# Designs tried in a protein design run: designed miniproteins, single chains, continued (4). Part 55

Each design is a single chain, and the fold is of that chain. pLDDT is the mean over its residues in the fold that is shown.

## One batch from the design tools (miniprotein)

Design m14007
Fold by ESMFold2-Fast:
Formats: sequence, C-alpha cells, structure tokens
Structure m14007 (fold): chain A 82 residues (1-82)
Amino acid sequence: KVVVEVEFPDGSVEKVVLSNEEAAEIFEHAVLVLKEYASKLSDEQIKKVLEEVRKKLREAGASEEEIEEAMKILEKLAKELK
C-alpha cells in the first residue's frame, strides 16, 4: 500500500492510502491537474475529470473504499481551489 499526502490551499495536509503504485500515480496526477486547472474549468468539466479519475483508480485495482476516500479528497480540493 502507498500513502499519498495532499496539501490543501489552506496549508492543511490530508492522507490517502492506495493499494499500489499505479493507483497512487493516478491520484497524484489528478491532484496536480486540479491544482493547475480547477480555477479555469467549469463545474461540468471538473465533474468529468473526477469521473475519469474514478474509472482509472478502479482499473488500477484500488478498492471501492480507497476510491471513495480518494474521490472525497479530490472533490474537496477542487471546491477549495475554485
């Protein structure tokens, strides 16, 4: 299992535990995309990005529990970046 730390705009840090390196890489890439583009994307575009990330995490073998925790953090991050 891999632990990924996410730093939020307010300086707080949240941790996500993922099953493997592939899932961790997908999640880390999603965090970078949101940090770069969330303020420039519509709510509909952000929703599509998050739907694609959820699909990729499932394909990488992350459990549904891990996917739900990861998606909660990404949704919170996207909201705080807008």
Scores: mean pLDDT 83

Design m14008
Fold by ESMFold2-Fast:
Structure m14008 (fold): chain A 84 residues (1-84)
Amino acid sequence: VEEDLEEARKLLQKGDEAFAKGDYETALIYYSKALVLYVEVLGPDSPEVAEALTRLADVYEKMGREEEAKKFREQAEKIKKKTL
């Protein structure tokens, strides 16, 4: 479980590096892998899952995929509202 969380954090960082370089396809791959690990370890309503979903929404927005960006952003917002 600790190893999975460390791996998920490293995947988010690799996604952030790819996103900063404009490599949106690589960013999607890393953010998606991090999302899967966070869901498996922490459950679907964790703040970490909301963060990964927000990053995915940002990538889809940069790729011009408005529908996908909206869906991921709405999922992240729903999780954030549950923790308030």
Scores: mean pLDDT 84

Design m14009
Fold by ESMFold2-Fast:
Structure m14009 (fold): chain A 112 residues (1-112)
Amino acid sequence: DMERLREEAREKLRENFGEEEAERLMERLERQSPETQLLFIDFVVHLDKAATEEQRELQRLAIESILEGLSLEEIREKLLALAEKYGSEKLINFAEGIVGMIEVIRRSLENS
């Protein structure tokens, strides 16, 4: 049920980024291709609440990049560049985890 998944995504965004940002992201989502909408929803419903502000910024950058229709390689480059600025191996591993999740979701959608 796509409507249920959309509401789950909206709730996840509110929990992680607040109500105003969640509504802005959901409004932008409606203007995207069906493929981008499926990737966005599936990615967001699998997001855990960020433990740190740096993790939240990496999640935000990933969400924004998906909405912009960027390739997996472009998303990886942006996330790793931000993680490297933080100077933390743990955050670099977190960014790689986000990229891996997007890759798995894209493969799943191609096989469905």
Scores: mean pLDDT 86

Design m14010
Fold by ESMFold2-Fast:
Structure m14010 (fold): chain A 50 residues (1-50)
Amino acid sequence: ALSPDLNREIDLGVQSLKRAVEIVTARQEDNLEDVEKFSRELDEINEQLK
């Protein structure tokens, strides 16, 4: 509550999980383009954490 950094980390963590699920789904559907896209988005979200 007092730390915007903590709230940002929690939000980014949730977004990372959502992207991970999307990657798994795309993999199951053999959609390599979406796998690459979501993997890049996941990496970008994780980089924002630092």
Scores: mean pLDDT 77

Design m14011
Fold by ESMFold2-Fast:
Structure m14011 (fold): chain A 70 residues (1-70)
Amino acid sequence: MDPKELAEEFKKAAEELLKDPKYKEIGELAKEASKRIEELAKKGDDEKANELYRETQAKITEMAKAIEAA
């Protein structure tokens, strides 16, 4: 998958999440990950970009579960 598309997806998700104070922490995480994935894509490190995307998705899932449980 194109890391530029992954970075853009997280950026859009962060914009939506940051509209709700409940998801501010998740939104900030997605925003930071988008920036780092874009930097890795510019360097041609697609493997690290994809790895960071997967790690960030896992963290978002755990954080969302914690919010849902509260």
Scores: mean pLDDT 79

Design m14012
Fold by ESMFold2-Fast:
Structure m14012 (fold): chain A 85 residues (1-85)
Amino acid sequence: MIEENIERAKELVSKLKNKEAAEKAIELLDRALEALKKGDYEAALEALAEASSVIAKNTDQSDPLAFEAEVLLTMAIMGLTVELL
């Protein structure tokens, strides 16, 4: 479900009003998906953390799309952290 959560977050992020932040976050989410396909869970976690940071700094916390995307990214980060344990 980690990849599904990232893909869904990517879809929500693409609808954010700040298009520069959205494109940067999508680039980072694509990097996370590529790292997952290669089994590089540490690189995937790094990319997910950076994407979450970009969203948090560049969106209103009251935006439901941003909030849902952040929840999905948190779930993906938690799932990957368990895989690294």
Scores: mean pLDDT 81

Design m14013
Fold by ESMFold2-Fast:
Structure m14013 (fold): chain A 64 residues (1-64)
Amino acid sequence: MKEKEEKVLEEARRIVEEAERGELSYEEAIKRIKELSKEVESPEAIAKLIGLILRVIGLEIDRE
């Protein structure tokens, strides 16, 4: 159902924002987004979640 996938994507975006603010570790953020990927089946939703994971990885690289 599209509504469930949109809710999952909204939650994933919130996790990225928490990691950007330093409220959540980058490792924990990536782990949570990976768990959310199990809740979606559409290729479009999966691609968006992969993009969010890459964004978190980029933040960790910039920190180093």
Scores: mean pLDDT 76

Design m14014
Fold by ESMFold2-Fast:
Structure m14014 (fold): chain A 82 residues (1-82)
Amino acid sequence: MTKAELLAEALNLLFLVEDEEKVVELFMKALDMSREEARELVEAIRKGDVKKLEEFIEKLRKRGADPEVIELLEQVKSFAEK
């Protein structure tokens, strides 16, 4: 599976309000981040924290994250901006 596919699965599970720990583990694998960073990302998505999402997107872009992963996170940010 690609990292973009893992991220899409994690976002779908988060949207369905399923097991948070599973979402955290999928974010860690898809985004190459620590458990602490993954938990912060879950919190930012749930709160619709646009600024925190922008910070994560820029951080991941600087780390050389897959463009498909960046695009998925930009879509999440776009929905939070409403």
Scores: mean pLDDT 78

Design m14015
Fold by ESMFold2-Fast:
Structure m14015 (fold): chain A 84 residues (1-84)
Amino acid sequence: GKSYAEALRKAARALEENKDDPLGAEIALSFATMTLNLAIKHTEDEELKEKLRELRDKAVEAMEAGDVEAAVEALREAARLLEE
């Protein structure tokens, strides 16, 4: 899980750095959602799978609403859960 957590932290940082660049933000979010989908697929813990799906959806919905800070927070929370 640690490699997925590191990938999600990189994606969250890229999203923050590109908050004023729509294309850069879209690429960062795409990488984050791909990473989360792989983590969900490879996780055997059903409770963790549900939390990761919720955080993935929250990050996507936040970006659709223009709330980059909420999307970054969701990705960082997902990374935290994947390191535990």
Scores: mean pLDDT 85

Design m14016
Fold by ESMFold2-Fast:
Structure m14016 (fold): chain A 79 residues (1-79)
Amino acid sequence: SLAEEYDKIGKIQAKKKRPLTAAEIAKELNKSQATVSRTLKKLKELGLVKSEKVGRTTLYKTTNPSEEGKAALAADHAA
């Protein structure tokens, strides 16, 4: 399931403490890069993963939707 794949990717991200390429995630999951790339695209559409292109490399990092959404909603706005 997509939720299980997200959990696995999140654990890899926590272990590595850095953004990762699709190839690195595929290696850690023992899956093909094509399979992982499809999963990452779906997770990105859901806002659970973000991608950044750094030079010739595309890096992926899990987002915490509650961190991003909570940060936006908890922005100090005491009027």
Scores: mean pLDDT 71

Design m14017
Fold by ESMFold2-Fast:
Structure m14017 (fold): chain A 83 residues (1-83)
Amino acid sequence: MNLTVSGEKELHLKAGEILEVSGEGVLTVSTDSGFATVRYKDQRVILAENSTANITLGDEMKVEVIKGTAYVIDGDKFEKLEA
């Protein structure tokens, strides 16, 4: 699925979903059962089960986990974030 973000958007992701995003702003994503992936440029955010995160898109991508766990992958860089 492809999504252009402008301003603020909220989206619930299904298990195994891969969301490709472009644009700038804040994307709030939530998962229920299973993991989902958000792709932005050369970066990936993997949300674990029962997780919610704010992903700020722009010159620098920022991820804030509100609930659960997310994994941020930027090339060879890997970071685990928890609420």
Scores: mean pLDDT 81

Design m14018
Fold by ESMFold2-Fast:
Formats: C-alpha cells, structure tokens, sequence
Structure m14018 (fold): chain A 76 residues (1-76)
C-alpha cells in the first residue's frame, strides 16, 4: 500500500474536518440522508489516509465523529 506523505496527511485531516462540518450542517437543515451519507463516507476515506500516515489517534477521533453523525442522520 502507498504510504501517505506528511503533506497528504495534513490535507486529509483538513478535508475530513471540512466534510464532517458540512455533514453537520446538512443534518441541521434536514438534507437527504443519501447526501449526508456521501459526506460521511468521504470523511472516512480521508480518515483512512490520516491512519495510513501513522496518525492513529486523529484517525480514530475522525471515525468516531463520522459514526456519531451517521447515527444522528439515521434519526432523520
């Protein structure tokens, strides 16, 4: 598997946080579950890049937030 560079890790952390923030706003507005699920999936892909770079703690935090948002979306 290709190793993530420090630059890729930083970009992935930023992207994951932005995607999770967008998902939170979409939940608040009652957006379609499919749109919210797409954002959460994208954030989890970015979290995998963070994990592959060796930042397991941040990756676990991002995955936890993503799972919590998925549970909130399920209640819509």
Amino acid sequence: SPAATPEEAEAARRAARELLEEAREMIKKGAPKSKIASLITAAMIEAAVVRNAGDEETAEELVREARELAEEADKL
Scores: mean pLDDT 85

Design m14019
Fold by ESMFold2-Fast:
Structure m14019 (fold): chain A 92 residues (1-92)
Amino acid sequence: SITRVIGLVLRLIGLDFDGVPVRVLIQGDTVRLDLGGLTPEQIARLVAFARQLAAQGYTVSIQVEGDRVRAVISGLDDEQIASFLEHVLSLL
């Protein structure tokens, strides 16, 4: 549901208002996510999740720079986007 995706994006933007740098761009079947101010443990969880998604056949790109993670995931429907964003929120 697009409404569920919007709600999750608003929750991620809420983290940015709480001082966590968050940028999310959703375009069609593609999610671009940029998260900063992360602990090493949060980065490790995000990297492990990205590797798991790639192993499941999703097109995933992840880049780590210091306390920042940039991820791009393609080939997602609205429910998969929502599930991805919910999982990312659970790792923070």
Scores: mean pLDDT 74

Design m14020
Fold by ESMFold2-Fast:
Structure m14020 (fold): chain A 62 residues (1-62)
Amino acid sequence: KEKTAEKLKELLKELGLSDEEIDIIIDYVLNPTEELEEKAQEILSKLSEEDRDKIVDLVLSA
């Protein structure tokens, strides 16, 4: 899980997310709550479908 979080953080930086946005997505992956899910969905909605697929593939391959 820790190695997955580091890889996800690097991918999200490459996709142009801010440090605050990255922290929200990482927190959601490690400790999913309804509040974090809503915030993560708002952030992910700013990304293209292709970029979202990259995130999903990384999380599922871990």
Scores: mean pLDDT 76

Design m14021
Fold by ESMFold2-Fast:
Structure m14021 (fold): chain A 67 residues (1-67)
Amino acid sequence: MSNEEKSREFHELGLRAARDPALLPELEAFGRELYEEMPEERRELLREIARKLREIGEEFERELRER
């Protein structure tokens, strides 16, 4: 299973756990496994996404100040 497929499964499991708390331990185990198996290249991509989200936040704050 690819990281993209695992990410989708984690998201789906998260949505199910939100409606059924009995799934929370399974969600925690899955999330831990995903992070441990995540390659360095994917971690770099996540850092880049986080950086872009920060930039978007700065632009949004600027827009709010400009009214």
Scores: mean pLDDT 67

Design m14022
Fold by ESMFold2-Fast:
Order: structure tokens, then sequence, then C-alpha cells
Structure m14022 (fold): chain A 62 residues (1-62)
């Protein structure tokens, strides 16, 4: 499934500290399924608030 693939790629980017790539993938996911992308961001905030902040920073810079 495309959404599951995007989530996996976003998680891998975050683990590598590539927040710009994660932000781009999350914007793509948001266009495909807004609720699913928001759920992912909510989980990220709970598990890793520092990474959440970095990803949002990159989204707003785009």
Amino acid sequence: EEKEKLVKEAKEAIEKGDYEKAAKILLELYKLDEEYALKFLRELYKENPEAFEKVLEKIFEM
C-alpha cells in the first residue's frame, strides 16, 4: 500500500536525521490522506517530540 510505504520511508528518514526528506514525504502523505498524515504526526510528537519539531520546521521552510 502506498501510504504504508510512505510511512516506512518517513520513519527511516527521521531515524537517519534527514528531516527535510521526512517533511517532503509527510506532505506527500498529507495530499494522499490528510487524517493518516495527522495521525502519524501525533504519534511522532508522543514518541519523539524533538524530531516532530525538526520535521515541522522543515515543512514551514518549504
Scores: mean pLDDT 82

Design m14023
Fold by ESMFold2-Fast:
Structure m14023 (fold): chain A 84 residues (1-84)
Amino acid sequence: SGDYEKKVEELRKRIEKDPMDYQAWHDLGVALFKLKKYEEAIEAYQKAINIYPGDEKTRLNLEATKLYLEGKYEEAKKVLEKRK
């Protein structure tokens, strides 16, 4: 838990220096998802996709996180498994 909180802090600092760093926005979404901050994770993934719409990994993470918010946990797991 503490590791993801520190990672969020480091990623937000990176984004402050370069707001167009789509990889930092993606990684921020992942860290927020691990902290179960799903709405914030969705916002971070949406920023990443807006910068680079072709990132399929980020699109799958966004879809899965939206399913988690809808309580569709089993469907979300299947979407996340496609990233293997």
Scores: mean pLDDT 86

Design m14024
Fold by ESMFold2-Fast:
Structure m14024 (fold): chain A 71 residues (1-71)
Amino acid sequence: DELMEKLTPEEQEEVERLTERAVELGFPEELARGLSAVGVLLERGKEVSPEVLAELEARLRELRAEQAAKR
């Protein structure tokens, strides 16, 4: 995974922990892992690819629109 390659083993462990928690809160696993990895990278001052950020933002907008359409 592109995001995971920028992380140390300790940071990867934190991403997995955050991902598990986000999934428990109802986030899709793919989105949860992406958001967790981006969060850890930004917290460490590492740059995240604009392409990756745009993809995650698009996923969030689609899910938000789908939820709004249902409710």
Scores: mean pLDDT 73

Design m14025
Fold by ESMFold2-Fast:
Structure m14025 (fold): chain A 62 residues (1-62)
Amino acid sequence: SLPSPELVEATLYFMLGVLYEKAGDYEKALEWYRKAAEIARGVDPQFARWAEEKARELEKKL
């Protein structure tokens, strides 16, 4: 079966977070990781946890 639209969206937001983090834009990276976690919470709790972990780790750098 195909992944849910929400999981696809969360994955794209997570990828944006990674790209901004690599570019050194930690504020934007944090926003995208948070959006990814929010959408993923209803469809993939493990993915949501991973995105939240990334957000928390990034907050420590700000």
Scores: mean pLDDT 85

Design m14026
Fold by ESMFold2-Fast:
Structure m14026 (fold): chain A 55 residues (1-55)
Amino acid sequence: MDEKLDKLLEELEKLMKENNNKLTPKIIEIGVEINKLVKVHKPEDIEKAAKEILA
């Protein structure tokens, strides 16, 4: 993994521990950022999926 992806994964793990593994908008936001780096999917489609989880 590149350095940026590693930092995002560390932040995600930290936030999940702080929130007792509960999904929060901040955790979803970081998940979208990770997905943008590793997936070939359009960023818009990833953001739409994240918004649907929050709805």
Scores: mean pLDDT 65

Design m14027
Fold by ESMFold2-Fast:
Structure m14027 (fold): chain A 75 residues (1-75)
Amino acid sequence: MLSELSERLSELTRRAVEAARRGDWEGAREAAEEAGQLVRDYLISQGRSDQAEAAYAVVRRTFLERAEAAAREAA
């Protein structure tokens, strides 16, 4: 389960970065949202709902920050 989650998060990270490099900020936001939702749902399934919303916010923000940095480097 955790390895599958990690694999999906890696795929979403790649998708967000590639979208941002193309100027597709909507695609980058969609990937970040999916990653945040995935982590939130995982934590809820593990009985850690108290951490779920904070983790969602952090993951989504981190994805967008990395995508923005990658786009800036490509410019």
Scores: mean pLDDT 80

Design m14028
Fold by ESMFold2-Fast:
Structure m14028 (fold): chain A 61 residues (1-61)
Amino acid sequence: MEYVKKAKEAAEKGNYEEALRYAELASKEDPQAVIDLAFYLNSEGKHELAREVIKMALKAM
């Protein structure tokens, strides 16, 4: 899923606003993929970003 990939790339570059924007777009198409992204970000130590990403997925469900 392209938006999930873009969100992950933005997060890896430290562009958290862009990461959240793409995560929001992705959540409209596939909220489960966005939940999986949030767990990945949490495992990488990006706990606050992961929390915001999972909130977006849950709002879209």
Scores: mean pLDDT 81

Design m14029
Fold by ESMFold2-Fast:
Structure m14029 (fold): chain A 52 residues (1-52)
Amino acid sequence: MEELKEQAKKLLESQGVTDFKQEHLDRAIEILKELGIPINVHLVASIAISLI
């Protein structure tokens, strides 16, 4: 899980997104778990961007 968060963070930073917080990544993971969707770095990053 920590490696997934780090990968999502790097993906966001590579897209020029620097204003995200750790809570945005945590929330994205929780949303995916609640919906029963398989967690992957691209989905976590996309949801985190929508929370900024």
Scores: mean pLDDT 77

Design m14030
Fold by ESMFold2-Fast:
Structure m14030 (fold): chain A 70 residues (1-70)
Amino acid sequence: SELEKQIDEIGKKYSDLTAEYQAKLSEINKKYLKGEISLDERNKMVAELKAEFAKRVQALKEERRKLEQS
């Protein structure tokens, strides 16, 4: 159905977003372990990444909620 396809597309967006988050987190940690960034810079970058990820996840959850109520 159209609804099932739209829900699947949101699920794919969530999976892609999670993979992107993990990749970016890995790169930040890699830079820190190599001594390319300070602990403070690492913590700031991780906090910003988590905040952005949380906002994008919340938007996808709201999009899915609206589809399920339609």
Scores: mean pLDDT 87

Design m14031
Fold by ESMFold2-Fast:
Structure m14031 (fold): chain A 69 residues (1-69)
Amino acid sequence: MEAAREEAERIIRETEARMAANPNISEEERRATLEELRRLAEETLRVVGARPVREILEEMRRLAEETLA
């Protein structure tokens, strides 16, 4: 559980840093992406039985990559 939470936090932190370094990403888009990543992490880690944590972490990475292009 904790390792998965740490990985989710790392994904969010790295995504935030990358978006901050890219001036072509609007503040609104950055906020929306970060909020979605946090929501996904919180909901899934709270309801641990819903699906494998690895799948959620992969989904979070996919969302980050889509935003970063």
Scores: mean pLDDT 72

Design m14032
Fold by ESMFold2-Fast:
Structure m14032 (fold): chain A 60 residues (1-60)
Amino acid sequence: SVEEKKAELLKRAEELGLDVEEVEAAARLTAEGLAALAAGDEAAIAAVEAEARRRAAELA
């Protein structure tokens, strides 16, 4: 299940000493983007894009 795959990813990130919070946030944003695209929700797609741009700008 998606839940099991998410737990596996977080466990792996923790084992590798990665920032688990950032990995989880990225996975959540990706899942939200895919769901919005599948639903054809233009407003939701725009919101996900805005958040992705904000994160990219913060990291640059």
Scores: mean pLDDT 70

Design m14033
Fold by ESMFold2-Fast:
Structure m14033 (fold): chain A 58 residues (1-58)
Amino acid sequence: AEVEVRTSVEATADGYRATAELLVDGELVARKEVAAPSEEAARWYARELARALLDEHR
């Protein structure tokens, strides 16, 4: 099975949003998102969400 993690950081009206998505064989199996006060925080949160997704699906 091919495992892929996608991360994104998006500006919102209230700050930023960090998103991480886990795909297995091209199918979306899990998604996490969190609000962040800055772009730097959002990038850090996205990495941590990606690690959490990979850890949960090992």
Scores: mean pLDDT 82

Design m14034
Fold by ESMFold2-Fast:
Structure m14034 (fold): chain A 69 residues (1-69)
Amino acid sequence: MSDEEIAKKAEELIREAERLAREGRFEEAGQLLHKADELIKQIKDEKTKKKLEEMRERVERLGVRVATA
């Protein structure tokens, strides 16, 4: 899978997490952010990775916490 395909999938997960967070569904939003984080780790292009990390941080600012176990 190309960086572009991985980035697109991660972006979709982040956007869905933002929607869930705005609805107060923080647990589900956190699960989607965790999936997005796993995809972001696979990206080799630093500029694309940084853009996605900035987008996910915006969702965390809405009160979403990723469960680290």
Scores: mean pLDDT 79

Design m14035
Fold by ESMFold2-Fast:
Structure m14035 (fold): chain A 77 residues (1-77)
Amino acid sequence: EKEELIEKGKKYMDELIKVLKEMGVLTDDDVAQAQKDFAQMIKMLDEGKIEEFKKAVKYLEEQAEKLKKELEKKKKE
């Protein structure tokens, strides 16, 4: 359902922001922009672009996973 997709997208966006903050690469402006981009993605669901939203959520999941692994690797070095 739409609510489940929105919750998943928000969770992955929050995880991505957390990882990037730990890496020290995010500014407050970057965080604000990410939140605006996510709000725009939610509008895609209202426009019936469910498949586009699913692709965006999958992309966020993959980026969060990738950056988590890079952060862990750098901490071990």
Scores: mean pLDDT 75

Design m14036
Fold by ESMFold2-Fast:
Order: structure tokens, then C-alpha cells, then sequence
Structure m14036 (fold): chain A 62 residues (1-62)
């Protein structure tokens, strides 16, 4: 859990676009799915939520 949390924070902080955040979280979900399928599901849901939120924020910058 702690290692996965660090990876999520790293992906969010180092990603320059909503697409990069989503892709990073989806890749992390795939990596953890064999050991923790519930966590993988949550990571996919988080990827979609963050992507949607970042798209809304980016649209407001115009």
C-alpha cells in the first residue's frame, strides 16, 4: 500500500498532462492487479476521476 501510494504521488507530480496522469495510473493498476485486484480497480477509478478533473481545470484556463 505505501509503495503504491508513493507511485501515485510520483505519477501525479511528474505528469505534465491529464493524459500522462491517466496512463501512469492505469499502468500502475495493471502492475498491482495480480497481487491486489481491489486496489487495481480503485487505481483505474482514480485515473478516470483525476483525468476528468484535470480536463475541467485545463478548460477553465482559457
Amino acid sequence: MEEVKKEVIKIVNNSESPEEVREGLLKLAEKVEPTDPELAKRLRELADQIYEGLLLLDKRRE
Scores: mean pLDDT 74

Design m14037
Fold by ESMFold2-Fast:
Structure m14037 (fold): chain A 70 residues (1-70)
Amino acid sequence: PLVEPSAERTARLAALTAGLSALIDRAERELGVSGAEFGEYVELYRLGKTEGLTDKQIALAAEAAALAAA
């Protein structure tokens, strides 16, 4: 059915999202990054998913946004 090929991709996306959340949570502790900045990052990722971007495209967009903010 329609869910079968998407299920594996969704599971990988979920695993990547969980891993990213863990890494950012750790970075907040070690680097003192604010929760507000983290929230903006999460919103950018969510918007990218809504637009149908791939994980790689979302990662590149996030990197570009971080560089622009620096």
Scores: mean pLDDT 60

Design m14038
Fold by ESMFold2-Fast:
Structure m14038 (fold): chain A 100 residues (1-100)
Amino acid sequence: LGRRGDAEEARRHLERAIENLEKAIDYLQKGDFEKAKEYLREALDHLVRAAEHAPSLDAQVEITLLAMQVALALKETDKNSQIEIAKDVLERARRLLERL
């Protein structure tokens, strides 16, 4: 579906999503929910951009599902559930990055 340049752009956005998810988890653990939400929103934006540049339909679907999970985490009211969702998305994003 994408060119080599699109695949590289998808990787860059996925890497930025991973960085923002790591920061979001750190702030959630520290109890700074406003900073955590800021980083979750940044991660969501990068996942959406990564999906737009995805090198295959399978990668696009997987990244889109990760974006949906981050959107759910943003609406979650329980801190422990937010952390669990963010950690799951982070692990799945890291595995996907290794395959791109």
Scores: mean pLDDT 86

Design m14039
Fold by ESMFold2-Fast:
Structure m14039 (fold): chain A 55 residues (1-55)
Amino acid sequence: AEDKSASALTPASTVEDVKNLKKMGIKKVYVHKSTPQEVKELAEELGLEILGEYG
């Protein structure tokens, strides 16, 4: 099945980017190895599923 509800966070991603993904109805994300720790933590706190790490 195609999961079109997933998005990707990058090393340049901010906490505001995570909040915007949540507002857009995104429920699942990939995170970059160099994505800031606070961005990863906020994604988990807001209930986004981390599908994996890339980079």
Scores: mean pLDDT 78

Design m14040
Fold by ESMFold2-Fast:
Order: C-alpha cells, then structure tokens, then sequence
Structure m14040 (fold): chain A 110 residues (1-110)
C-alpha cells in the first residue's frame, strides 16, 4: 500500500514534468533529465544510471551519494519542489542544480 502510493506520486510528478516540457520547451533538456530520474526511481533502475542522471543535473559524486541514501519519500519531496520551482519561476540548468543541492542539504539537517 505505501509503495503503491509512492509509485503513484512518482507517476504524478512525471506527468507534471511532461506537461511543463510541452508548455515551456526552453526547459525541455532539464525536464527530460528529471523525467529520466523519475523513471529510474519508479522502476528501481541501476544505481549507476541514477548517478549518471544526477551528474548531468550538476551534482558532485558526494552529492549523488547523499541523494541516493535518502528515503524514496525524501527523493520524491525534493523532485516535487524542483518541478514546482521550474513551473513557477522558470529555472536555468545552473539554478536547478543549485536548488537540488540546497534541498538535499536541508533534508540532511533533519
């Protein structure tokens, strides 16, 4: 039941990212990486592929490790906040990278 709820939440995040890609093509490259990351989380894809996507999103090896060690619920919370920020503000690749790093750090603090 809990895993089914988390999977539905990931599918909803993916749908939001796909819709944003449609309405704002300038963010398509970043949104494609976020969609790929969500798909890997839904399908419990190989850690190596998750690390590759996180690296493309601008995370260091240390930051990639920190993200991977988070609960699925915390990973979903981070992705939801990133997608909301892109929707509200339109973020550059660098700004998305910086936001991801900030959100990972905030979750580690508690």
Amino acid sequence: SEMEKLRLELEELKAMAQMLKYVDPENSEILDLIIELIDLLINEGPEEKIREVLKKLGLSEEEQEKFLNLSLKDKIEILHEVIKAIAKNGLSKEEVSELLKELIKKIEEK
Scores: mean pLDDT 85

Design m14041
Fold by ESMFold2-Fast:
Structure m14041 (fold): chain A 63 residues (1-63)
Amino acid sequence: SREEELEKLLEKFKEALKNDDVESARAYMLKMSELSETPQERIELNRKATDLLKEYQKEKEEK
């Protein structure tokens, strides 16, 4: 389903961020945006990705 594809892309996005692979993370973000059916959903995904990036940065600083 679309939801399953989004979940897998989100996991790959997180893995790319963990590896500092900005280019792969950007590609996965674009694919997630393409799966978005509405502008509102795309905005929500962008916000979620930004929040995840902030959480990831914070976790790295706690090490």
Scores: mean pLDDT 74

Design m14042
Fold by ESMFold2-Fast:
Structure m14042 (fold): chain A 81 residues (1-81)
Amino acid sequence: GKEAAELALEAGRRAMKTSKRPTLATAGALGGIGALFDSELGRDSSVSALGGAESAKKAAEDGGDEEGKKLAEKGIELAKK
């Protein structure tokens, strides 16, 4: 829930600094924000967190940011639980 959303947002924000695909990194960050909003409202945030983390992972891969990729993968894992 909230932890997956926070990881998706952090991974997206990190990818925005390192990625050659800033639009995809921004999509990751927005997915994380949406998931946090859903979590605060008691809604299912897993889909938004998963989508955000997946976008952040792709942006990190394109930027060559191995640590950002690992952070996004942790977000994906938590969103799937």
Scores: mean pLDDT 71

Design m14044
Fold by ESMFold2-Fast:
Structure m14044 (fold): chain A 66 residues (1-66)
Amino acid sequence: GELGEELQKAAEALKAGDSKQAAEHLKKALEDPSGRGGIGRELERALEAAEAGDSKQAYEYLDRAG
């Protein structure tokens, strides 16, 4: 689904060190109601880390979400 595609793109961007692209994909994931459920807190933390430019920390939070 769309959520899964956005999370995959976020993970790929974080692996490339592109925290800005990762933040865009994480924002789209959080707009999906599925992303706001049980994994929403870890996705919000991943977004905050990506917006701060911390690709490694953002990836760790994203991994905890899945």
Scores: mean pLDDT 77

